# Ledger of designs, part 89: designed miniproteins, single chains, continued (3)

Each design is a single chain, and the fold is of that chain. pLDDT is the mean over its residues in the fold that is shown.

## One batch from the design tools (miniprotein)

Design m11281
Fold by ESMFold2-Fast:
Structure m11281 (fold): chain A 56 residues (1-56)
Amino acid sequence: SPEEREEVRKLVFKVASLTMEYLLAKLKKAPQEVIDEIEKKIDELSRKLDEAVRAR
């Protein structure tokens, strides 16, 4: 459905945005705790994206 397609697009955008935040955190030499938090969010959304693609 159009809604399923839009969910996938939104998830792709969110993963891309978090990947940019991850890169910026590393460039700014942010605390490891901050980097770990971003990695966790990327992993969660990547998992969600995989589920959305497979289930639909």
Scores: mean pLDDT 81

Design m11282
Fold by ESMFold2-Fast:
Structure m11282 (fold): chain A 118 residues (1-118)
Amino acid sequence: LSKEAAEALIRVARTAAEVGTLEVFEVGDSLVILGRVSPEGALAVAQAVREAEKVPDLETFEIAGITVLATKSAAETARSEETKNLAIENNASLVVVVGKTGSDAEVAKELEEIAKKQ
């Protein structure tokens, strides 16, 4: 994972944690982080996601009106019915999906710590 991709993921997660809540789940070999963002915080999160869209190592898309940001290695899990159902059932407005191992391992650990501190 590139430094720019890791920094973009961390920025999105930190922004969401400041203006809402984060909850961490596991789907297969991936961490799925659900963000519930306040209406007042939605613009700040959207700006952080817009910057993440410029990073080639990240995929940004929408599922059922929910913004999804994923690493290339976790993109299949991010597009799965399991991830979609988890996000809908938990009223998420943001989903961040990263691998638990390999090139994503360090950013996965930092994203978990960001979620725990909220």
Scores: mean pLDDT 84

Design m11283
Fold by ESMFold2-Fast:
Structure m11283 (fold): chain A 56 residues (1-56)
Amino acid sequence: LGRIAREAGVSRGNVAAIRRALEGLSSLPLEVQAQLAAKELGVPLERVRRAMELLL
């Protein structure tokens, strides 16, 4: 998580929260998952996408 947090420009807590949100939204397309996670966490969409790339 620490490496992903540094590369995505978010906190380790935000990486964990993004991962948890994506698990809850796994039935939706990846782009929709990213948009909903960004909105829920108040994190810019580009940072959520970057974190998702590093988590995948």
Scores: mean pLDDT 74

Design m11284
Fold by ESMFold2-Fast:
Structure m11284 (fold): chain A 84 residues (1-84)
Amino acid sequence: EEADRLLWKGLQALDEKNYEEAVKYFEEALAIDPEDVLAHYFLGLAYMKLGEYEKALEHFRRAVELSPDFFLARAGVEEAEKKL
């Protein structure tokens, strides 16, 4: 419930290109649910937009570890690795 609301606020911030705010909301969601696959994935996306490619890669890899079939997270790993 609370984690889902924070995830939604992060997504709204991401859509509005408020990437630092998006990171904060996704980190708060992960503080409640550390294994939230979507929170790790979207935090990776926010870090990609901020040019923080090593941090993005870490969170995309965590999303893949938690959900190996999550194709978007696998694509995120490949994209982040190409930026390094």
Scores: mean pLDDT 88

Design m11285
Fold by ESMFold2-Fast:
Structure m11285 (fold): chain A 73 residues (1-73)
Amino acid sequence: SAKDEIDSLIGKAVQRLAEAARARGLTPEQIRELTFKLVEELWKAYEESKGDVDEVKKRIEEILARHLAELPP
């Protein structure tokens, strides 16, 4: 289903953010907080899309890119 596809994409986005944060030396607790916030934003984007799967996919990449850019140097 579309929801299963989006759930898979959210999981991949979470993994990418977690790996990037780990590489920057963030603690497991900090990584959990960041990934929790990402998951909340991504599911909100899904609910706001009203079934437009292509829009959700675009917003997942946009939101992930923003979180990655906001990681400490």
Scores: mean pLDDT 84

Design m11286
Fold by ESMFold2-Fast:
Structure m11286 (fold): chain A 62 residues (1-62)
Amino acid sequence: MAVSLEVAAKLLAAAGEMEEALEVAEKAVELGADKKEVLEEIARLAEKAGDLETAERARKLA
């Protein structure tokens, strides 16, 4: 389910596994998740973790 993949992507981002978080987020979007919502959440988590490069990248993809 897309919802489960959204949660997985957010957990990976919170754990600092940004590359895997983006891959899982892309798969969630393919299964019907809202691309903008998922990527904005990942951007917020990356920003909180101090990874401004990943946050900016995620916002560009949203």
Scores: mean pLDDT 76

Design m11287
Fold by ESMFold2-Fast:
Structure m11287 (fold): chain A 58 residues (1-58)
Amino acid sequence: AASFAAAGIYEAAASFYESQGLEEAAKALREAARALREGDFEKAAELAREADRLIKEA
């Protein structure tokens, strides 16, 4: 339940960053959301860090 809510937030953030032209960051956020829905919290954390790095580099 909580992981599904967090996944929804990541998907909303992905749509926002995609609208700003940050396609790779949006992709990483969507992959993090999928990992959260699958219960793979370690993979989700890694993908969230990658998205944060891509956002900071833009």
Scores: mean pLDDT 79

Design m11288
Fold by ESMFold2-Fast:
Structure m11288 (fold): chain A 65 residues (1-65)
Amino acid sequence: GASPEALAAGARAAGAAGRAAREKGWDNQTVTDASALGAYAGALAAGGDEAAARHSQNLARTGGS
């Protein structure tokens, strides 16, 4: 399973990326894509593997489900 540290890093990165995209006036689809990409990159940066990064990305896309 994904480590709590990797998931937390992914969630923080998703929030930051989504906020930045909204501040730039990007549409909801682009905001979602930016948040998902941020979550994936954040989880990897925290030492998560590909499975953890994909899980974090999916959580960002589904609003934490």
Scores: mean pLDDT 78

Design m11289
Fold by ESMFold2-Fast:
Structure m11289 (fold): chain A 69 residues (1-69)
Amino acid sequence: SMPALSPVERDIVVALAEAGRPLSVGELARLTGHSPSTVSRALRRLERQGIVERRVVDGVTLYGLAPHS
């Protein structure tokens, strides 16, 4: 079973769901009000849990919700 989401992880998941598209660390930081370093750490935890996927689009790193999350 997956662990419960932290407040930062929840904010990121909500932002991704509302955007309906993959977002950069900078976009997630702006939308959630968290720092880029805080967002980056939370994204690494969400990737390990299979909740978000890292994608590279035109040389830019983006994060989106996993299709089976």
Scores: mean pLDDT 84

Design m11291
Fold by ESMFold2-Fast:
Structure m11291 (fold): chain A 97 residues (1-97)
Amino acid sequence: EERGERTLALVREHEERDIARFKQALDGLKKRLQEAKENGDEESAKIYEETLKAVEEARKLGLDGPVLNALYDAVQNKETFDEDAKKALELAKEVIK
């Protein structure tokens, strides 16, 4: 029965899309961190480093999906990124506790 093969293909497609989306979120956060360090913005750099560390810890626990989705949305908006990064940090801390 082809039904099982189609279900697995859809799961793989969704996983690949999530992986790409999450990679973009993490790459965006890392880029913001580098820019903050280069500009001497120690406060933003600290927020981004703490957010990245918390996301990595949540990922080790398999609880990073909602956090990475929040970061992906944050990366799309440069003007609110610091607020959205703080929200993602709080969410990551909640899911790992």
Scores: mean pLDDT 67

Design m11292
Fold by ESMFold2-Fast:
Structure m11292 (fold): chain A 65 residues (1-65)
Amino acid sequence: PPAPREEALKRLEEEIRRAEEEGDEKRKRLLELQLEGNRLLEAGQEVPEEIVKEAEEIEEELAKE
């Protein structure tokens, strides 16, 4: 079985593809930021605050819809 983080990355990639097929650009962007953050953590790097803030802003916009 894949490592838990590898499974999470694969799941995010599948969700990104689904969001792209549905034309949901905001959700796609949020998922891409989550994927990048998880990839950085897998590489032993800290997730930049810029990525966290952008993801939070998109989540707020989606919550307003």
Scores: mean pLDDT 77

Design m11293
Fold by ESMFold2-Fast:
Structure m11293 (fold): chain A 62 residues (1-62)
Amino acid sequence: MLSEEAEEKLSHEEKISLVGRQMRALADGVDKVLAGGDPKKVQEELKKKIEELYEEAEKKAK
C-alpha cells in the first residue's frame, strides 16, 4: 500500500508503471494456479511481489 505522501509525489507515469507491474504479477499468479499450483502459496508469493513493488515506489517518492 502506498503512503499518501508517495501517491502525491509519484508522477502519473510512475503510477501507471506500478499498476502495470501489479497486473503482470497477478496474471503470472493466475497462470500458476491454472497449472495446478496451490492457490494459498501462490497468493503469498503474489503478496510478497506486490509489497516489493510498493517499497520500490515509496523509495522513488523520497
Scores: mean pLDDT 77

Design m11294
Fold by ESMFold2-Fast:
Structure m11294 (fold): chain A 70 residues (1-70)
Amino acid sequence: SLEERFDKRFEELNKELIEKGKQVDTEAENLSPEERRQLAVDFIAESLIAVGDLLDEYFEELRKEREKLK
């Protein structure tokens, strides 16, 4: 189903973001406080964009399914 397909994609994205977060933490150990802050901001921004894109795809597919019922 559409829901099962997107549930798997959200689970995969969540795992990727957790792994990337751990990599960011490791990378930050050798950086200045200012560089660490920038790295954290960039990671948050990228994560929000990735989540937003997936949500937009999901809502668009839901709209298409609803239009088929009209």
Scores: mean pLDDT 82

Design m11295
Fold by ESMFold2-Fast:
Structure m11295 (fold): chain A 96 residues (1-96)
Amino acid sequence: DPATQAFIDAEAEVALYLIKAVISRKDAERYLKEGNKEKAIESYKDAIEWLQKAIEVLDAALPQLTPEQAAHLNRTRAQIEKDLEEVKKKLEEVEK
């Protein structure tokens, strides 16, 4: 049905953006250890953009879903919001 297809498509696209966000966060941490503050800042900004894109995918899918599917994606959205806040705090610390 259309709701199940929207759920599957959103899960797959969100998973891809979350993988990209994890890679960018790891790159930022590596650059910080190397003393490359400029590239670390760029990598944290990339992680923020990927997390924001994941939220946009979830927000676009939510109106099409069953209540049970929406509850699942809303839990994922809450976790992404927490991860986004954490990355933004790390970026602010590095920029000081």
Scores: mean pLDDT 90

Design m11296
Fold by ESMFold2-Fast:
Structure m11296 (fold): chain A 70 residues (1-70)
Amino acid sequence: SMMEEIERLKEEAERLAVLGVVTQDVALLERAIKLLEEAKKKAEELGDEEMVRQIERSIESLRKVLESLK
């Protein structure tokens, strides 16, 4: 289901984000953000505004980390 795909994308993004933060790896953080952007698009298709807001908060947090590494 699309909900299961969203959850999978969020979980993979979290794994990459943790690794990217610990290793200060810009490429891993960018990859995590891309997965969250894909999850957000799927959540928007479902009309799940609560999930969209949750994913947006995660994207914003990671973008702030990415900005600090540039």
Scores: mean pLDDT 87

Design m11297
Fold by ESMFold2-Fast:
Structure m11297 (fold): chain A 88 residues (1-88)
Amino acid sequence: EVDELIEAIRNGDIERLREIAKNSKDGAISSLAQAIIALLEGGITPEEALRAMLHEVRSLGEYAPRVIEALKTSAPELAKLLAEALAK
């Protein structure tokens, strides 16, 4: 599941992210997918996406570096903001 999320993020695959958000049994993964969809659709800013997902990214711990790496391709400003927030 996490590998599928990471690939969808890297590719900017909004439809796959919607499937992950709807079908994930992990609320944190679902919430992360929803925030990234909203950002990629231009509905929210990178700063708004950071606020929406920061708690969930922290709660997933080991997933954080992999999500940030995937975001470098599809949403580089959000990737930068997440890396800075998690380095504190």
Scores: mean pLDDT 79

Design m11298
Fold by ESMFold2-Fast:
Structure m11298 (fold): chain A 59 residues (1-59)
Amino acid sequence: ASEEERKKAEEIADRAVKEAAARRPLTEQELRDIARRAVLEAGFPEELAEEIAAKVRLA
C-alpha cells in the first residue's frame, strides 16, 4: 500500500478503536480486531488491515 493509503487506514482504525474503547473496557486483542475490521470495511486490502491491527496497543 502507498504511504497515503496507510495513513488513511491508520486514521480509520484509530477512530474506530477510540470510539469502541469509549463505550466499554476492551482487551488489546479486541482493539486489534476492531481496527482490522474497520480498515477492511473501508475497502483496504487484508495485508494493510493486519499491519495496522498489529500496531494497536493498550495505552
Scores: mean pLDDT 75

Design m11299
Fold by ESMFold2-Fast:
Order: sequence, then C-alpha cells, then structure tokens
Structure m11299 (fold): chain A 95 residues (1-95)
Amino acid sequence: MSKDQLTKEINDSMLRMSRSVGKITVERSKDPKGAAEAQELFERSIQLLIQSEELRDTNPDLSEQLRQEARQLRQEAEEREQALVDAGKLPRRVL
C-alpha cells in the first residue's frame, strides 16, 4: 500500500520535472512552437513509460509494447530538439 503511494509520487515528480524543464526550454527558444512540440513528445513518452510499469506484472506483452512506443517518442523528441539546437533556435536542455 505505502509502496503504491511512493510509486505514484515518483511518477508525478517525473512528469512535473519534465514540464518544468520544458517550460524553461520553450521560453529560451527562438522557435517556441517547435520547442513545445518536442516537449509534448517527451511528456507523452514519460506517460507511456508510467503506464508500461503499471502493466508490467498484469500484462507484460502490452507493457513491452508501451515501452517500445515510449522509446520511439523519446527518440523523435530528441531528434526534433537536436534539429532546433543545430539551427541555433534552442539552447541545449537545462537539467
């Protein structure tokens, strides 16, 4: 029971941190729309990872599919962010 609450808090913290970093990234971008689109993909990737972990014991096949989708979204987000960095429109992500 207490472990489930801790897991939820960790997941909520991960999403909150991603949103905070994303806000800073968008504000510092010369292309805030492009930066926001990349951030949306990062957040969707995190959400799929959270769902995957919740399903790991009950539906391992679906869990693995969601993990693969999360990895693809993360890669797309990183490629979009890198393209903005290469164009001089975005400083590298502030951690």
Scores: mean pLDDT 75

Design m11300
Fold by ESMFold2-Fast:
Structure m11300 (fold): chain A 81 residues (1-81)
Amino acid sequence: MKSLRDKGDEYFEKGLKAWKEGDYEKAGEYFEKAGDYYEKAGDYLKASAYYQLGAIAYEKAGDEEKAKELLEKSKRLSKKG
């Protein structure tokens, strides 16, 4: 469980770095991976939050379909808490 959260934290940090560099597509990919790891760890609140950040990053990158998918994923996880 903790190793999955450690992976999630690493991808979240990579996402923040990519966002600050203006690479919103890469930021979206990293935030999505952070959410995936937290979801596998059973931390649905953090997974939901990271999927929302990924959706915002994909919107800035112009990937509206990926943004929509992550928002729907976030919404499904919010019903488990």
Scores: mean pLDDT 84

Design m11301
Fold by ESMFold2-Fast:
Structure m11301 (fold): chain A 55 residues (1-55)
Amino acid sequence: MKEEEARKRAKEAVDLAEKTGHELIVRDFPVPDEYEEEQRLLRKAAKEEIEKRKS
């Protein structure tokens, strides 16, 4: 997974959480161990997006 794709997915997840009123838990990204690097990118992107929107 590319960083830009990870950021897009993270943004979509955060957008969905905001629309549904749920708090996004970054740890809930359910990627297989073989995609540990992709999981790292997704967590980083999600945290960055959350930090931007965090009140």
Scores: mean pLDDT 65

Design m11302
Fold by ESMFold2-Fast:
Structure m11302 (fold): chain A 70 residues (1-70)
Amino acid sequence: GKIEFSSLTEAIGQILRTIGEIIELEHQLKLADEGKLELSEEEKEKLKERLEELKKKLEELKEELKKFKE
C-alpha cells in the first residue's frame, strides 16, 4: 500500500532513516569508484538498485509529508 504516517514525527523519522541509508550507499559507491572499496560489478549493480528503491521511497515519504501542510 501507499506509505502513511500517524504523526509528523513518524514521517520525519522515516525520512531521516531513508536519507541516512541513501547517504551510506552513495558513499560506498563513491569509494568503489575511487578504488578504495573492492566491489564486483554485480555488487555495484545491487547497490545502485537499492539506491533507486530508496530514492523512490523518499519521494513517496515527501508526498505523504505534504498532507501535513495542506
Scores: mean pLDDT 78

Design m11303
Fold by ESMFold2-Fast:
Structure m11303 (fold): chain A 68 residues (1-68)
Amino acid sequence: SQQMRQQLNNSQTGRDYLRLSIQNRDIDPQISNQAISRYIQIMRDQNISDDERQRISDDVRREMGVGS
């Protein structure tokens, strides 16, 4: 949990936070939820459209071997 909290604090890009959220959803839901919240905030700050956010999410999930 301490190592996962350090990764959460050291992540800098929306994609990094999304990966951290996916990695931890079954291991540490609290860290997963914090990571997804930061991902959403970064996407809003960068004015990324809903369609582009979905594409980014699909790309990340595909790269991680999670979902189609």
Scores: mean pLDDT 74

Design m11304
Fold by ESMFold2-Fast:
Structure m11304 (fold): chain A 116 residues (1-116)
Amino acid sequence: GAEEVRRIAREEGLGDPLADYLAEKTKDLPVEEKRAIVRAFKAVMDALARLDPSEISGELTLDALVDMVIEATKAVRAGNREEARKIIRDIAQKEGVTLSDAAIDRLVDAIEAGVA
């Protein structure tokens, strides 16, 4: 349930407002999937904060970022790195955000590290 996601988010060091956004979209997933998504989300947030301004143009909404991390994490866990790159690119493009190929690779690397 949603409270399990909030507990996992607190254990992984994610703030309660971000945990609430994740909880609604992940509440019905198995506990291992919930933890993988929370870890991936934290890793992606950390990676985005470290991007050079030349690697990103525009701002992702929190809702789009949550959707991007959930879908890309599923692709990474299925062993499909190219699908994860495609998901990140497609969601960013839909939101009017431009990410360099290097930025996309860095986000996929962050998700892979988070779910390991």
Scores: mean pLDDT 82

Design m11305
Fold by ESMFold2-Fast:
Structure m11305 (fold): chain A 68 residues (1-68)
Amino acid sequence: MEERIAALIAMETGLSREQAEAIVRLVRENPEWSAEELAERIVEELGLSRELALKIATGVRTLLEEGF
């Protein structure tokens, strides 16, 4: 399941599969965090822009909630 979300993110953003998988794991392990809090961690760990990090965090959370 995580592999499918990670593949989709990698294709849409140009990130490596390993980076995309790290983001999916971060979102799954921190369901209580806001999208803004997740975006801050993504910026710190992967060096992405805040705008891109926020978009990815929001999208991943939505896909996980829909049972992807």
Scores: mean pLDDT 78

Design m11306
Fold by ESMFold2-Fast:
Structure m11306 (fold): chain A 105 residues (1-105)
Amino acid sequence: MDVAIAGRLLYRLAEATGNQEALEHAREAMKTGSIEHLRRAAELLGLDPELVERSFSEFLKAIADKAIEEGHLDIAREVADTLEFLYQDKEGAEEIRKKIEEAEK
């Protein structure tokens, strides 16, 4: 997993939800590649920090699910694009896009 890419997605989610502590940890993860800061940002946003090291695909999907829950569909779309274009996970991207379509209706 690219810590900078995951950190950017968590930064956007923290900014959108107003979680300043998570925002600072996500920013640090983006700048330094710190897995510890990435895990802390995830935990503060209500995500399972163990996913950071266990499964990057599940971690990105968890970010998208949280973004959809909080009404930030633009962030969920960015996660889907990340899975499709950077990780060649078209199936994972399609799963997220279907959830976004269901949330819009």
Scores: mean pLDDT 84

Design m11307
Fold by ESMFold2-Fast:
Structure m11307 (fold): chain A 50 residues (1-50)
Amino acid sequence: GMDPNLVEVIKKVESLGGKVIGIVFGKVRVTFPEGTDVSELEKLPGLEVV
């Protein structure tokens, strides 16, 4: 099943205007509007910013 922490991370991504574009190798791939600071999100395990 999906990790509860991963669900909370996805909700945070969506709240920042991000979009989930896929799940590969157990990692959630996300994209954000240009100019969004994603440095803190890139440090989270299981998240990949494109």
Scores: mean pLDDT 72

Design m11308
Fold by ESMFold2-Fast:
Parts: structure tokens; C-alpha cells; sequence
Structure m11308 (fold): chain A 77 residues (1-77)
């Protein structure tokens, strides 16, 4: 169960990172003028957010698959 808790914390951290990146991008869009520099910063934050979400979803899927496998084994018992 330490593996489950560790995976959950990892996914939660990645989701927090994604949220922070998205919020930072939104704040830049609101507070900074529409310049190439601002757009590049927003684009980098959006890519970072998407990458963190992808990794979080992968960690969560891997955990859910493992939990379903264990559940299936328990039902056979």
C-alpha cells in the first residue's frame, strides 16, 4: 500500500504543477501586454501544464489497472 500512496501523491503533485502552470499562463494573459515574449511564456506554461497532466493521468491509469487486477484476483478467491 506504500506504492499506492506514493503513486497517489505523485499524481497529485503533477496535477498541482499543471494547475499552477495554467494559472500562471492565465495571469500572464491578463496582466502582460500581448507581445511575442508574453506569448512564448504562455505557450511554454501551457505545454508544461499539458505534460504534467499527461504524466499524472499515466500514473493514475497504471495504479487503477493494478488495483483492478488485485480486485479481480480477490473476486476469484
Amino acid sequence: DEFRERSKKMAEQMRRDARQAREAAEELRRTKPDTPSTQSAVDLLEVGSETSLFLAEKVERDREEKEEELRRLKELE
Scores: mean pLDDT 78

Design m11309
Fold by ESMFold2-Fast:
Structure m11309 (fold): chain A 57 residues (1-57)
Amino acid sequence: LSAEVEAQIAAAEEDYEANREEWVESLAKAMNWSREDAERFVDFVFETEIEVLRRRK
C-alpha cells in the first residue's frame, strides 16, 4: 500500500476509536435499534471503509 493509503487507514482507525461509542449510541437512538444491532452496523461500516481504502479506490 502507498504511504497515503496507510495514513488514511491510520486516521480512520483513530477517528473510529475516538467516536465509536457516540456513533453507536446516536444510531441506536435514531433508528430505534438495540445497542447490539447498532454496534454491529457501525463495525460493519468501518470494516467496509478500511477494505475499500486497502483496495485504493
Scores: mean pLDDT 78

Design m11310
Fold by ESMFold2-Fast:
Structure m11310 (fold): chain A 57 residues (1-57)
Amino acid sequence: SAAAEALAAARAAADAGDLAGAASHLNVTQKLVDEGRATPEEVAELEEVRARLSALL
């Protein structure tokens, strides 16, 4: 799904230390959540990646 792809990109960017890229991909995922285009599991993953990114800032 588009949300799964955006989440995978966000995780890859965060792992590479690209915090701006990770934030951009999380914004795309959040938009998909707001549009009802993400599963509850993808919403949970978004929250975990966001928390991880916040801990790195």
Scores: mean pLDDT 82

Design m11311
Fold by ESMFold2-Fast:
Structure m11311 (fold): chain A 79 residues (1-79)
Amino acid sequence: MSKEEIELEQLVALARMMLSIAKKIAEKTKDPEIEKLVEEMEKLVEELERAAEEGDLEKAKELLKKIQELMKKMDELAE
């Protein structure tokens, strides 16, 4: 595998882990706003997986930043 392919796989793995954590927060809080953020994050993870399949490292990094922003919003709502 190329170095870029390894980096893309790492970004996908990180995004999936963040989504898993977000789903656990949603299950605990049962807040409709948090559930909507999880749905948005799930769509971004799907887009990141497509970017990884296309080898688009820059797009994958941008999508990960958006996922991180949604995670911060969830933390703010869960407090």
Scores: mean pLDDT 82

Design m11312
Fold by ESMFold2-Fast:
Structure m11312 (fold): chain A 66 residues (1-66)
Amino acid sequence: MKYRVVLHGSEAEREAVLAEMRAEPNARVTQLSERTYLVELSGPVSVQVGIVLRLIGDPNVEVSLV
């Protein structure tokens, strides 16, 4: 599945989320703009659901399906 992710908040908060996403072996992260990223998820459904729920639960992160 592909998700458009927009990062809000401070630079430190944005860098923390970005580092977490880039550390995920089942996530491919492509930068579209300064605060907008394309996240492509692969692997088991349980892992993909876990990543999406983490992002949706973050008040400084906007997630939309592409």
Scores: mean pLDDT 83

Design m11313
Fold by ESMFold2-Fast:
Structure m11313 (fold): chain A 84 residues (1-84)
Amino acid sequence: MLEKVVRQADADPDPDVAAALFEIATAIFFRDKNPNWEEFDRALKLALESPNPAVREVALGALQRAIDEGKATPEAKELYEKAL
């Protein structure tokens, strides 16, 4: 689901709406008791490559949140460092 939201956000002509939808999707993901971290890593990698700077900012925030909550994979930490 999360990866699909990122792909749809990149197609949205309104960058603020795209970023807001992605932010809501990441918030829902973090509330899941058994989130799919492989999908999270793939979705964030796509979001960081987005031409929309607001989507990239949401992706950085989601990566930082995963790190702060002790849930980030080594791959997610590397994505955060490369995007900074």
Scores: mean pLDDT 74

Design m11314
Fold by ESMFold2-Fast:
Structure m11314 (fold): chain A 73 residues (1-73)
Amino acid sequence: MKVQLTITGLSKEEAEKLAKEAREKGAEVVVSDRGSYILSIVNLSEEEAKKLAEEAKKKGANVNLVIDGKLYF
């Protein structure tokens, strides 16, 4: 199952914290700086991806979660 989580609108420090959490769970994380920080996270379980999505939303970020080509958030 392919899980892809994209998070935008975080500060550098918040982006680095979430990237570390995802990597500790075995995910691959790409951080891009395009005026705001963009996190692209793959290889999480569905449950772990949903938890990170909720954390990011609580911090005011925009979140898109795609699982096997279907959009969930």
Scores: mean pLDDT 77

Design m11315
Fold by ESMFold2-Fast:
Structure m11315 (fold): chain A 111 residues (1-111)
Amino acid sequence: SEAEELAEKAVELAKEGKLEEAEKYLEEALKLATKANASPLELMRLASYRSRILVAQGKLEEALEFAEEALKLFESALGKDDPRLKVFYENLGVVYEAMGDLEKAAEYYAL
């Protein structure tokens, strides 16, 4: 799909250290996947990648807000006890660790 092609380009850009460009490609991929009614699993994969790229850029406040919003949306779509939500708990752990909140990071990593 077009969204998959954009996501692949984002991964290539991230490997080249072009994190801001990678973020823009992932944002466009998420928009296209959403409009195409992509599976929850595809949307989760793209959202997880964007969260990690935001952390890599040091955009920790944006990464936190995005990861929290993504978790809330996927909890609504899959149910709060779905084990696939662990990827967002891990992403929140990474954000809090990058922010220096090691206690909160450990709590999320344990979920």
Scores: mean pLDDT 83

Design m11316
Fold by ESMFold2-Fast:
Structure m11316 (fold): chain A 62 residues (1-62)
Amino acid sequence: SAAEEEIRRLLAEARRALEAGDRETARKLVQQAEDVLFRSTAPLEVLLALAEELGRLMREIE
């Protein structure tokens, strides 16, 4: 779905920002991904996988 693709894109961009040392940009991108995920209608298995990846990135940003 478009939402799933957007979430994956945002998480990939957040990871790249983290690798570059830009924690502020990474945090904003993760928050955007969280917003898209929260209003997503993707299958449960996909939502859980994306939520797990998002949570992992959030912990690394902290």
Scores: mean pLDDT 80

Design m11317
Fold by ESMFold2-Fast:
Structure m11317 (fold): chain A 60 residues (1-60)
Amino acid sequence: SVLELVRQGLAQPSSQEGRNAFAEAVKAVDPSLLEDPDVFTGQAARKYMALVEEVRAAEA
């Protein structure tokens, strides 16, 4: 389910709300991902999954 959430975020990057949520989540957990040019690689996807899951838990 987290993998599908990441897919949705990537599929709708033009959404300002989604972009802000992603940037804030990444910056809060691992700000180095924003500076790394390989952010959108396999490793970045793995971290995004963890971030999305954490955000969901916090929202609950």
Scores: mean pLDDT 54

